# Ledger of designs, part 25: designed miniproteins, single chains, continued (3)

Each design is a single chain, and the fold is of that chain. pLDDT is the mean over its residues in the fold that is shown.

## One batch from the design tools (miniprotein)

Design m8890
Fold by ESMFold2-Fast:
Structure m8890 (fold): chain A 94 residues (1-94)
Amino acid sequence: SFRDFVLETVRRIKEAKSVEEARKIIEEGIKEIAEADWPTDERNITMGMLGSLLDADVSSVEELIERMITILEEAVRRGLFPEVMQEAIEILRE
């Protein structure tokens, strides 16, 4: 469910009504990943991406989404689960 987690987390963040709500979604996601038995690469990439978003200095959900797209595009460029990351970008751009 690595793919399902990434896509669902992206949908939840996109639908967040505030930065505070989005940050709570990210924190819940980080906790879920920490307790998951996923392979190391899947765990490391998701923890890294969500951690970067949580540390981001953003003033709106729109700014957070743009930051997330940038992180996902970098993952695609580097060949890190590009099919999943590209699908996540498409959800965010709807």
Scores: mean pLDDT 86

Design m8891
Fold by ESMFold2-Fast:
Structure m8891 (fold): chain A 61 residues (1-61)
Amino acid sequence: MLAEAERLRAQFLASTDPAERERLILELGRLGSEAWAAGDEETARRIGELTEELIRAYLAS
């Protein structure tokens, strides 16, 4: 899960398409929920931090 979250973050940073960037944020949110449901609290916390970072970047652009 964490490796996939890092891949989504890298795709977001490389993308200039607002629709793609929004979709990647939504995918990260789902991944975080899956990590929490699986009982991996540390991975869920890390994905939450990444999601928050990307939301801030998206709103600033």
Scores: mean pLDDT 83

Design m8892
Fold by ESMFold2-Fast:
Structure m8892 (fold): chain A 96 residues (1-96)
Amino acid sequence: MTPLQFDLEVVLALALIGVAIALKHSKSEEDQKVLREAGDRLVREGEAAIAQNDPEGLAKAIEDTLNEAAEKVSDPEIAEYLKRLAKLFAEKVRSL
C-alpha cells in the first residue's frame, strides 16, 4: 500500500465516523436508513477509489454520498453537518 493510500484510508475512516455520529444523534428511523445507506456507499465507492489510487474518485464519492444524504434527511442539523463534512473531507483529499 502506498503512503497516499494510507492517507486516503484515514480520510475515508473519518468520513465514516462522521456518518456514525450523525446516525447516533438521529431520532428518525427514515433518517437512520438514509445514513446507513450513505455509510455503505462510502465504504463501497471509497474503497474502490483507494484501491485504484484515485484521490479525485474518493473526493467525489464523499461529496456525492454525503450531499445526497443531506438532501434526503429530514433533520436540518444533520443535513447541515453532512454538507460540512462533504466539503471538509473532499477538500482534504484534494489537498493530499
Scores: mean pLDDT 89

Design m8893
Fold by ESMFold2-Fast:
Structure m8893 (fold): chain A 66 residues (1-66)
Amino acid sequence: AKALGEQAEELVRKLVEAGRSIREALREAVDWIASQMANMSSEETLAVLARVRETAERLEREEKEK
């Protein structure tokens, strides 16, 4: 099955690459995940949120290092 987590993670990366701040990208991804919650189990929702949070933290660390 196509994973919603992959779509959410790609959304974060795409928004950051397009010039959005990591915070803005994370917020948009969280809002998108919330809109998809009716189509996900609680376990899937937690996994997707954790993945997006980890991706945002990695990107923020990389940005600070430059």
Scores: mean pLDDT 75

Design m8894
Fold by ESMFold2-Fast:
Structure m8894 (fold): chain A 64 residues (1-64)
Amino acid sequence: MEAVERVARALGELQVGQPERRAFSVAEIARRAGLSPATASRALRVLEAQGWVERTPEGWAFAP
């Protein structure tokens, strides 16, 4: 799924650009990925099911 690749890349870019932050909102990831929040949310859930990302109270982060 192309949206999954864009979301994974966007999350990586946000983490590299802001190393002090642990998690990012769906809106931030969607904006960076060039996707709607709804599309980004669905892609993040796919990555979560695969064990690559996790949801925290502060947003989405790569799984440890």
Scores: mean pLDDT 83

Design m8895
Fold by ESMFold2-Fast:
Parts: C-alpha cells; sequence; structure tokens
Structure m8895 (fold): chain A 100 residues (1-100)
C-alpha cells in the first residue's frame, strides 16, 4: 500500500541520516511529523510528543533499530486513526530528510 511504502521510505531515510550522523535532520523531521499530527489531530498531541521523545532517547543511546520501531508504531497508530493525516505527516518528514 502507499502507506506501507511511505513508512518504509521514512525508515530508510532515518537509517541513512543516522549513519551519516545527521542527528539534527532526524530531530527536525520527527518534530515536523509531531507538529502535523498535533495540529490536525490535537487529541493525539500528547501521545505523539511522548513517542517521539522515546524515539529521540533511543537515538541518543545509539539504539537506532529501537528508534525506527517506535517511529513505525507511531505512524501505524496515526494511520489507523486518520490515514490522510498519517500520509501528510510522513511526507512532511520525508521532505525534511531529503532536503538535509
Amino acid sequence: SEMEELIEELEKLITEALKAKKYDAVKNALGAMALVVSFLLPELKEWVEEKLYEAWKAIKAGKYEEAVKIIREMAEKVAAENPLVAKRALKTAIKVLTKS
């Protein structure tokens, strides 16, 4: 599905950025996703911010596979609630990563 393709593309771009030590690009991409979800689905704001904080803690600890797993789980849950918002959030994060 298009959603699965977007999630896989985001996972690949985050993994490549982390290998390149582009930590600020990853942080900005995750922040952009949180902003899109928080604005369009304000009821998920606190939950999304908590999950992105958990993902960022995993990144700081060098647990990149754990961070990617958290990001996937977050994207899948947002997609279950509202697939249009999930696609917009994923495309926004991908755009941030590809411009870095």
Scores: mean pLDDT 87

Design m8896
Fold by ESMFold2-Fast:
Structure m8896 (fold): chain A 72 residues (1-72)
Amino acid sequence: GGLEYLEKLIEEGKKLMEEAVKKKDEELFKKGKELIKEALELARRVGALTEELEEEIEKFIKEYEEKFKKKK
């Protein structure tokens, strides 16, 4: 179903961002962030985006952006 697909995209994006921070790979970081962004856009279009999910994802992105900056 659609929610299962969205969950998969978000998880893949998170894994890419985590790996990118570990490897200091800026291109991989951007790819992971883009996957999450696309998943959230799709969730908004189908009315499946909850405030809780949006807040969790925003916190995750901010946390890993800060980790990536500090590792640069």
Scores: mean pLDDT 79

Design m8897
Fold by ESMFold2-Fast:
Structure m8897 (fold): chain A 88 residues (1-88)
Amino acid sequence: SKEKIREIAEKLREAGDAFSQGKVDEAIKKLQEALKIARENPDVPEDVIRLIENLLKAAQEAKGASPLERETLGALIHMAASILEKSV
């Protein structure tokens, strides 16, 4: 359980890094990987799954976003990763 949450947090960190660098497609792939891990693990709370789903939706909608909007979303993804890491 704790190990899987750490794995999810690491994927979110990778997604945030990619997104802040303007690598939107790479960020989306990392968020999809995080969501797959979360859905395949019954110990992951529904709120974590919902968080990742919301971040993925925001990332997909941000393909046409400004650099400022992408930086902001990257920061939010990093914040989510940090919160999850502290929860274990």
Scores: mean pLDDT 84

Design m8899
Fold by ESMFold2-Fast:
Structure m8899 (fold): chain A 80 residues (1-80)
Amino acid sequence: EPNEETYKMAEELLEKLRDEIGEEARQVSEEMAKQVEEYFEGLRKELEEHKEDPKRLVEIVQRLLEFAAKTRKQIEKLKE
């Protein structure tokens, strides 16, 4: 089913980014790690709610990638 494939890809990407960025955030602070976890959990729920809407899934993936990029940039700044 086309929407199921898109949903699985989005979920897999979210899990991967949550693991990678969550680990990096924990090295900076507990507060940042919690903020990252809360945001990814929110996006995970939105993916589940919209698994039959491919346009919405793409939008959520876009927000996921934007959040990941911003968070990594912030972590790099805090490590310097």
Scores: mean pLDDT 81

Design m8900
Fold by ESMFold2-Fast:
Structure m8900 (fold): chain A 70 residues (1-70)
Amino acid sequence: SAAEVILRNAIRDLAPLSAEAAELLREALKAYQAGDKERAVELVERAIEVTEGEARRGVESVLRAFKEAL
């Protein structure tokens, strides 16, 4: 799905900027694949809170795209 592609690309791109945020996005992908869309969104929002600067702006864009794809 488009939502999975968005999360997979975000994990790859974010990992060198923030390992913690990338792990939260991996958990979000697992939640989404389990059918828990609400938990997936919550985990992406938590990834925003643990990032700053360029990484944070990146995760904010991911959250918008992910919600659009749900």
Scores: mean pLDDT 88

Design m8902
Fold by ESMFold2-Fast:
Structure m8902 (fold): chain A 55 residues (1-55)
Amino acid sequence: SKELKEGIKEMLKNNSNEEVLEHLKTILESLTEENLITDEQKKEIEKFIEELEKK
């Protein structure tokens, strides 16, 4: 959770909101299909996507 949140913040420093949105959606899909994330981590990523979409 902490590592995931920090990674997302790092992406936002070096990429546009649109690029981060694209990457987060792709990552969320891949990690969900591979069962590599918990439901809580999935919700955290979904919230970040929603916040970026409301830019």
Scores: mean pLDDT 73

Design m8903
Fold by ESMFold2-Fast:
Structure m8903 (fold): chain A 64 residues (1-64)
Amino acid sequence: NADGERAREAAERAAREGDGAGAATSSHQMALNGDKEGARAGAEAARRAGDEVAARTGWLSAQA
């Protein structure tokens, strides 16, 4: 959906800028809204930014 695509774009932008926490926050919010695909993409972006703890939290939220 459009919200999921926007969250993925925001997560990728945050990853490029080195904002792992921002990417993880976007991932978690999308998981709460039922967008597991967007949540997984956001968690992966956080991991690439080097925020392993935030990425792990996003993955757990996406799988719930």
Scores: mean pLDDT 65

Design m8904
Fold by ESMFold2-Fast:
Structure m8904 (fold): chain A 100 residues (1-100)
Amino acid sequence: MSDEQKEAVKNALLAAGAEARYTSFKIIRDGIEAGLSDEEIKERVLEAAKAAGAKGAAEQQAILNSSDEEAKALGEKYKKLAEEYKELAEKELQQAEEAK
């Protein structure tokens, strides 16, 4: 595995984690607003986590099969995605803390 592929995999994992955090907060907030039970909210979070895991596995496989040039581009793309999802997750957390 090249250094470019290692960095791309690292950034893809960070992006996947940030996306999962944001998605979980959004599902919880939307579920509370919709009056869903704790059990229904947990089920939706679990289904979203399963889908994210499958997507992440495919993305990692694509990186490992890529050229160093392609891996570098993917690494930069995932780094930006991680930063974007981190910001979105912080906004969702702040909104939840403002809830009475």
Scores: mean pLDDT 80

Design m8905
Fold by ESMFold2-Fast:
Structure m8905 (fold): chain A 58 residues (1-58)
Amino acid sequence: SKEEILEMASQLLSTEKGRNFFDLDGDGTISADEVRFVMTNMGHPLTDEEVEELLAKL
């Protein structure tokens, strides 16, 4: 489900390696565009609202 995908993404973002995977420009900050890009390439595209909710949990 979409909820399971968001939980998986949140778990990845809770780890250093997961955050580095999302941090495409290596600046130590994860942007909404980076999250959207990574999730879309994983086959799990998120809406702008879902990306914002995910980042708010960090």
Scores: mean pLDDT 75

Design m8906
Fold by ESMFold2-Fast:
Structure m8906 (fold): chain A 58 residues (1-58)
Amino acid sequence: DDSLLKELEKRVNAVPNPSERLLEALREYKESQDASVEVRVGLALRILGEIIDQELAA
């Protein structure tokens, strides 16, 4: 869903200094446009997890 991609990009861009892992996870999601819904949802959850992890580590 394009709306989900836009939301994920917005959240990643809100992180003051996004980690390489977070940027990599976002790139993998963008490259997964031809993947199944299950795979794409899993990648989206991974991005959210990376954001939370980075916020908690600060």
Scores: mean pLDDT 77

Design m8907
Fold by ESMFold2-Fast:
Order: sequence, then structure tokens, then C-alpha cells
Structure m8907 (fold): chain A 88 residues (1-88)
Amino acid sequence: MMDPERFEVEVMIALARMQISVARLALKKVEDPEVKAEAERLIEEAERKLEEAEEALRRGDLEEARRLVEEAIRLVREAMALIDAAEA
């Protein structure tokens, strides 16, 4: 059976990937060029952190993988907050 800690990190990575996909769809509706550019930068940084989390997971560094996926989730949440504020 998979290690429970490893399984938890894998689930977090899958959820982060889903959140990034939702953010990219929401970004398509943004009309303000400054908001679009800033949200796009945050999404790209989140994608980079998620790639780093996958690499840490492959190395068996579960603590680093968790830290990186939490950073990715934080970045995508910041992007979504900017998009939401621009649509309000």
C-alpha cells in the first residue's frame, strides 16, 4: 500500500492542478490588461512551484513537496482573488 503521507501529498498536487486549471479558465474572462498580466504571472509561478513539488515527490522529499504544493495553492488563490476583484 502507498505511504499515507505520500498519498496525501499526491492528492494535494492533484487538487492544486485542478485549481490552476480553473484559474486559467477564469483568466480568459479578464478584460483589464494589468489584472490579466498580474494574475497570469501568479498562475505561471504556481505552475512552476507545482512542477518543483512533483520533482520533490519523485525524490521522496515529502516535506519539501508539501511546502511547494502549499506555495502553489497560495499563489493560485492570490490570482483568483485578483480575477474576482476585477469582475466585481
Scores: mean pLDDT 85

Design m8908
Fold by ESMFold2-Fast:
Structure m8908 (fold): chain A 66 residues (1-66)
Amino acid sequence: MEAQRRAMRQRLSEALDYYHEGTPEEAYKRFEEVALEAKRIGDQATYRAARTAADSARRVAQKEAE
């Protein structure tokens, strides 16, 4: 279980890097993947954080498409 949590934290960090580098569409996809994995392993706190971050990235991506 700890190896899965470590991998999930690394993916969350990578998603944040995409968001900060100005690729919100890619960040959104990565945050969705983290949210699904967090839900699967029962990490409710990371699931909530990833879902909130995904929603933020999606809004930024939609605004940039205008």
Scores: mean pLDDT 78

Design m8909
Fold by ESMFold2-Fast:
Order: sequence, then structure tokens, then C-alpha cells
Structure m8909 (fold): chain A 67 residues (1-67)
Amino acid sequence: MHVPVSEEEIEAAEEEVRELKERYPELQELTEKALELLEEARRTGDEISLAMALIILGVAKIIAKNL
């Protein structure tokens, strides 16, 4: 089954990353990397770039819980 890269999915992830960046500036390196990968997914439709961005976002959320 092909799961297409959707603009809505990318926008939702970008919103979550921006929220983390504003609340936890010390996670800037991870949030910037996630945004770069989301922008690549938007430009190219690359599902791997989207998946990597979501993994990094998940890791950033876990770290944020311990800050």
C-alpha cells in the first residue's frame, strides 16, 4: 500500500516542531534538523525524509519530557 506524502501531514509535523522550539530552545539542533527534513519532504515528496523528520520529532518530545 502506497502512503502518499501529504501537505496536511507535513504541516501538522511542522507545527509540533515549532511548538517544541519555542518551549525548549535547548532542543534547537533537533528541531532545526526535523524542519530541514520536513522541507525536503515537501519539496521532493520523499517519504524517507518525512519518516526521518517524524523520528527526530519523537526523540525531541521524549527529551523534552525530561527537561
Scores: mean pLDDT 78

Design m8910
Fold by ESMFold2-Fast:
Structure m8910 (fold): chain A 62 residues (1-62)
Amino acid sequence: LEEEVKELLRQVAEAAGLTLSDEELDTAIRVAKRALRESSPEPLTDEQLLERIKEALKRTLE
């Protein structure tokens, strides 16, 4: 799941004209997970956070 999110994020970044390193991708995922956890009214598991990120990225890629 995390590897799938990382691959989708790389594709979204490339589509936007950005090149991100593996370390930058890991950091972006960590920041996104924290932001979602802090903004969510309900406590979310790491798997639920990754699933939400994956859905958002897939939607962006069409």
Scores: mean pLDDT 76

Design m8911
Fold by ESMFold2-Fast:
Structure m8911 (fold): chain A 64 residues (1-64)
Amino acid sequence: LEVGDIVEAVRVIPDSGPGDLELREGDRAVVLEVIDDENVRVKSLATGREGIVPKSALRRIGRA
């Protein structure tokens, strides 16, 4: 995943800590920052909220 990628959640992602973002399966977001090998910061296209989500729970579907 890269900054500017449009991604879709492939499973429910719970809010599990500070700065995390809760997503439901099928929710779409834009990657804002690649934090490490496991995590990205995204902005939800549905709610406009930002937060950290695991890369394993996301599928790339396009680019912004």
Scores: mean pLDDT 75

Design m8912
Fold by ESMFold2-Fast:
Structure m8912 (fold): chain A 111 residues (1-111)
Amino acid sequence: LPSPLGLPPVTLTDEQASKIVKAANALVEGRVDEALEIIKELLDSPDREAQLAGVATAYALGVIAAAEGRLDEMRKIHELLKEYAEKSTDPEIQEALRRAHELVEAELARA
């Protein structure tokens, strides 16, 4: 299936992949603030591919939270996506963040 965010394929470094796995594990274990800090680290990176990985990770964790009925975690991800969409200076990253925010908001409304 094509990416729901319309993002190009991202080649992750081992470090970026490890951060994504750590964020997912933190969220599943209820350590949502740790997961959000990892996502913020990716989004605050000067590397555009790390920023794209951060957007994709935030969206994926939002979907996981929705699937598990974890509405408080989902709301925190929704808030993070909105914050970074407003702060982003890269128009493609900003658009990806807005799209992820809209998709997470739609899932939250269905929960």
Scores: mean pLDDT 77

Design m8913
Fold by ESMFold2-Fast:
Structure m8913 (fold): chain A 51 residues (1-51)
Amino acid sequence: SMEELRELWRKFDKNGDGTLSREEATALAKSLGLDIKSEEFKQLVIRLSRE
């Protein structure tokens, strides 16, 4: 699932610079069924950005 999550991250990163805007991060969280303010989503973002 990490590979699928990385692919999804890149799809939402419209600028392709590895950074998500707040709007893009919100859309990603919703697509994953997570609250953007949750610790689970925060940890996921950390994992995906560190690779």
Scores: mean pLDDT 73

Design m8914
Fold by ESMFold2-Fast:
Structure m8914 (fold): chain A 106 residues (1-106)
Amino acid sequence: LYAEKKYDELIKKYEERLKENPDNPGAWAGLGYAYLQKGEYDKAIEYFEKAIELTPEKDRAFPYAVLGLAYVQKGEFDKAKEYAEKALEIDPNNLFARYALYQANK
């Protein structure tokens, strides 16, 4: 109950940020994460892909990691592993990417 309301508030916050600056990769990633937590995996993937498009390669560790988590939730473990490994190439200490890789290899 509280978690769902919190993610609805986050969605509204990020939608307002995107109205003022649609080239904000952090806001797209935030929308993706909120939809991921609500179980809307296809929307989460779409928004994470938008975040990646707007993010320089050196800064893509977080959106790759959470895209990997979204694919874990969908049961697409080959894609989850691919994106988790891309995130770890940029940031070997990324906790989300390490978790996604662990889940994909189970």
Scores: mean pLDDT 83

Design m8916
Fold by ESMFold2-Fast:
Structure m8916 (fold): chain A 96 residues (1-96)
Amino acid sequence: SEAEELFRQGERAFFLGDYDTARHYYEQALRLYKQAGDKEGVARVLENLGDVYFLQGDYEEAVKYYREAAEIYSELGDHAKNFRALMNAILAERAK
């Protein structure tokens, strides 16, 4: 899907250290996943946006995105991804 392609472009930019480009692609993917009702896609993008904000030093925004992703993973019953997102939120809170 277009959302998946945009998400992959965001991941590619993230791995190359281009966090501004990664954020723009992730924001576009997030909009499309929300329009499609793809909760797993939404949670995945929110978690990666959390990573972007964390690496940019915006820990308050990182916490918000990680917690939102964790809530959706919890609703989906994905306990492993829920715990990962919650741990990332805790690490971001401690970085303040």
Scores: mean pLDDT 91

Design m8917
Fold by ESMFold2-Fast:
Structure m8917 (fold): chain A 66 residues (1-66)
Amino acid sequence: KVEQLLAEIEKLVEEAIANPEKFDEYVKRIFELGDELHKLEPSSELDARVIGLILRAVGDYIDHLL
């Protein structure tokens, strides 16, 4: 399940990048899944991985706004 949640988060990041008009919706879902992942497997390494994915989506969104 941890692997499935991480894969779903990765997919949502790609979707957020492809559809910046729906960024808020995708980011909300990414945070929800990240929280679920943390509850299942509290790990600094996994938390860092999820944060990195979120930062990638945010960076792309900022570029879209410019």
Scores: mean pLDDT 78

Design m8918
Fold by ESMFold2-Fast:
Structure m8918 (fold): chain A 80 residues (1-80)
Amino acid sequence: SSYRQNAETIAEGLVRLAERDEEKAARGARAVGESALQMSPEEQKVYAEGLRRTAEEARKLGKELFARAAEEEAERLEEA
């Protein structure tokens, strides 16, 4: 699915950004979540799954601020 490819590319970009600027990566995760709220339910599910994987990768890097932002956005999409 093109949605899954887009979500994966965005997740990889955010994780790479977090290595340099965690606060900017956290803002990026929130922007992705806000954008995904305007998408279809199928797309929201794909982006929520991507954000949860992003949070897992962020924790491996010790980027707790970014991990929490990604997790909160995933939860918001799952509740929408």
Scores: mean pLDDT 85

Design m8919
Fold by ESMFold2-Fast:
Structure m8919 (fold): chain A 72 residues (1-72)
Amino acid sequence: AEIEFDVLLALALIGYTLAKKYPELDIDFLERTLEVAREALKMAREVGAPEEDIKLLEQIIKDLETLLKKAR
């Protein structure tokens, strides 16, 4: 799955960008975006994605987890 990885990466980036710009977004949105980012990271490791993509996803996950802790 290269197409699957590309789709998950795009969805994670979109969700992350929205979460950073609109911190009033519902906790459900943050949790779903985090799930997508985690699946993208898992797929990235399986397909041998560029190190830059892996580091980006790790940072997105860390930031989303921090936002969720503040929202809870």
Scores: mean pLDDT 80

Design m8920
Fold by ESMFold2-Fast:
Structure m8920 (fold): chain A 66 residues (1-66)
Amino acid sequence: LADEILRDLYGAGRASAAELATALGVSRSTVNRTLRRLEEQGLVERLPDGRYALTPAGRARVEALL
């Protein structure tokens, strides 16, 4: 799930937890838990509008995986 969220954010640029839940076919609660972990790791950040985006570190991780 974490890798899928990172890939989706890489393609979309930004997304809400609800948009990610719909795209990945999982509950909003599951997405929120994973986003919190990724934010703690410095791979994603929450924007003022409540959407999430990759940090430079998150982007580098996705690009290394291709």
Scores: mean pLDDT 81

Design m8921
Fold by ESMFold2-Fast:
Structure m8921 (fold): chain A 92 residues (1-92)
Amino acid sequence: MTAEEMNEFFELLKKTHELRVEYILEETGGSDEAKAEIARLDKEYDRDVLRFLIALSLSPEEAEKLAKEMKERYDQEIAEINRRRQELVSRR
């Protein structure tokens, strides 16, 4: 895994997290429930970052496999958020 590939992966993690937070704020209008959900997502994001860093320190091969699995999951999550955002706009 190159430095560029690692940077792309961290940017994907960050962008997915930012989109999740933005979507929740848009859907809930910044309620206390939104605050609790954002805190949960922050912990999930921190866990994913830590998991990837641990994998990198133990095995480059395992880190590459994990990055591929996570990329597929995050691409699907981004697509779902974008779909839901489009539905919210179309209902107004």
Scores: mean pLDDT 77

Design m8922
Fold by ESMFold2-Fast:
Structure m8922 (fold): chain A 81 residues (1-81)
Amino acid sequence: SLERFQQEVDAGVLILEAAVYKKIIEDNPDLSVEELKEIMERLEKLREQAAKLTDPASRAQVLAFIDELEKLVKEKLEKLE
């Protein structure tokens, strides 16, 4: 049954959503401070979902990607001030 792959599917969905936010940040240099802060809030919600993953390897992979992306958003925010 495909149910045995549920952890991979759940982790993959979270990575794909985070990757879309990364693309939005990189493709749109004119993002406002408010829009970047909203992206940060959405990434924190993804972090909460990632923390619920039961497979330690999948959880660590998703959390590492979110950490990298949060760093990117913070660097963008600092450049706007």
Scores: mean pLDDT 86

Design m8923
Fold by ESMFold2-Fast:
Structure m8923 (fold): chain A 74 residues (1-74)
Amino acid sequence: MEEEALEEIRRILAESQAYLRAHAEAIASDEAVRREVLARLREAARRIARIAEEAGLEEIAEAAQRAVEELEAE
């Protein structure tokens, strides 16, 4: 159970990191792209928080919840 949750979380993190790298230049030059990237990062963090909470990974769940709050604190 927990191993499957950790693998899914790692996949979400890897996908998010790849997306950030692929759009790094556009993020610097296009405000609309930056907003879309931030929205995708919030959704990824929410998914990670949910998966971690359901799997009993308390520290990861707390870290993901804090990431959601930071991304929403504009």
Scores: mean pLDDT 79

Design m8924
Fold by ESMFold2-Fast:
Structure m8924 (fold): chain A 75 residues (1-75)
Amino acid sequence: AAAAQAAADAHGGSLAPVVRYTNELYEALKNGDEEKVEEIIKKAREDGFTDEQIEALLNAARAQVELDEAKKKAA
């Protein structure tokens, strides 16, 4: 994802912050914890992520939740 790669490049070429925030968003979305989602978004913004980069992280986390729900319904 172009925005996620740009976020990694902005943080010294490391994917670690991108992976961390995506995983935190995934867990919060999976649990339906909208307050925690907003908290994680605020932290990412404070960590220098742009709105476009945050949207890419959120979309990646949502895609993972949708895959888990689809697997649950297919069983």
Scores: mean pLDDT 73

Design m8925
Fold by ESMFold2-Fast:
Structure m8925 (fold): chain A 62 residues (1-62)
Amino acid sequence: TQKEIQELIVKGMEAASQGDSKKMLEYFKKASELAEKAGDKKMSEKILQMGKAVQQQVENSP
């Protein structure tokens, strides 16, 4: 479960590097839902914060 969450975060970061904001958000959403289902609300919250930070970086890029 922890490993699956990490893999989803990595895929989200890869999507962000390719400029695919929609796919990035889908991966971070899946990772946060998986963390919540595992009972780790704090990890879910951190994942959502990371997704928001990456989204802001992509949106502000020229």
Scores: mean pLDDT 77

Design m8926
Fold by ESMFold2-Fast:
Structure m8926 (fold): chain A 56 residues (1-56)
Amino acid sequence: GSHHQELRANFERAVEVAERLSGRARRTILLLALKETEEQGDHELAAEARELLSTL
């Protein structure tokens, strides 16, 4: 797939892993996912990560 499709797939896997963790570990995984989406310039995916961090 394209680089952006691979980034989205990696993000979705990170969210799944985060859902199986609790507390600080969950938040750390989501923050790392947000950082990667921001560095890659995927603004839509970064917005999804921020929403998850605010509600999860």
Scores: mean pLDDT 78

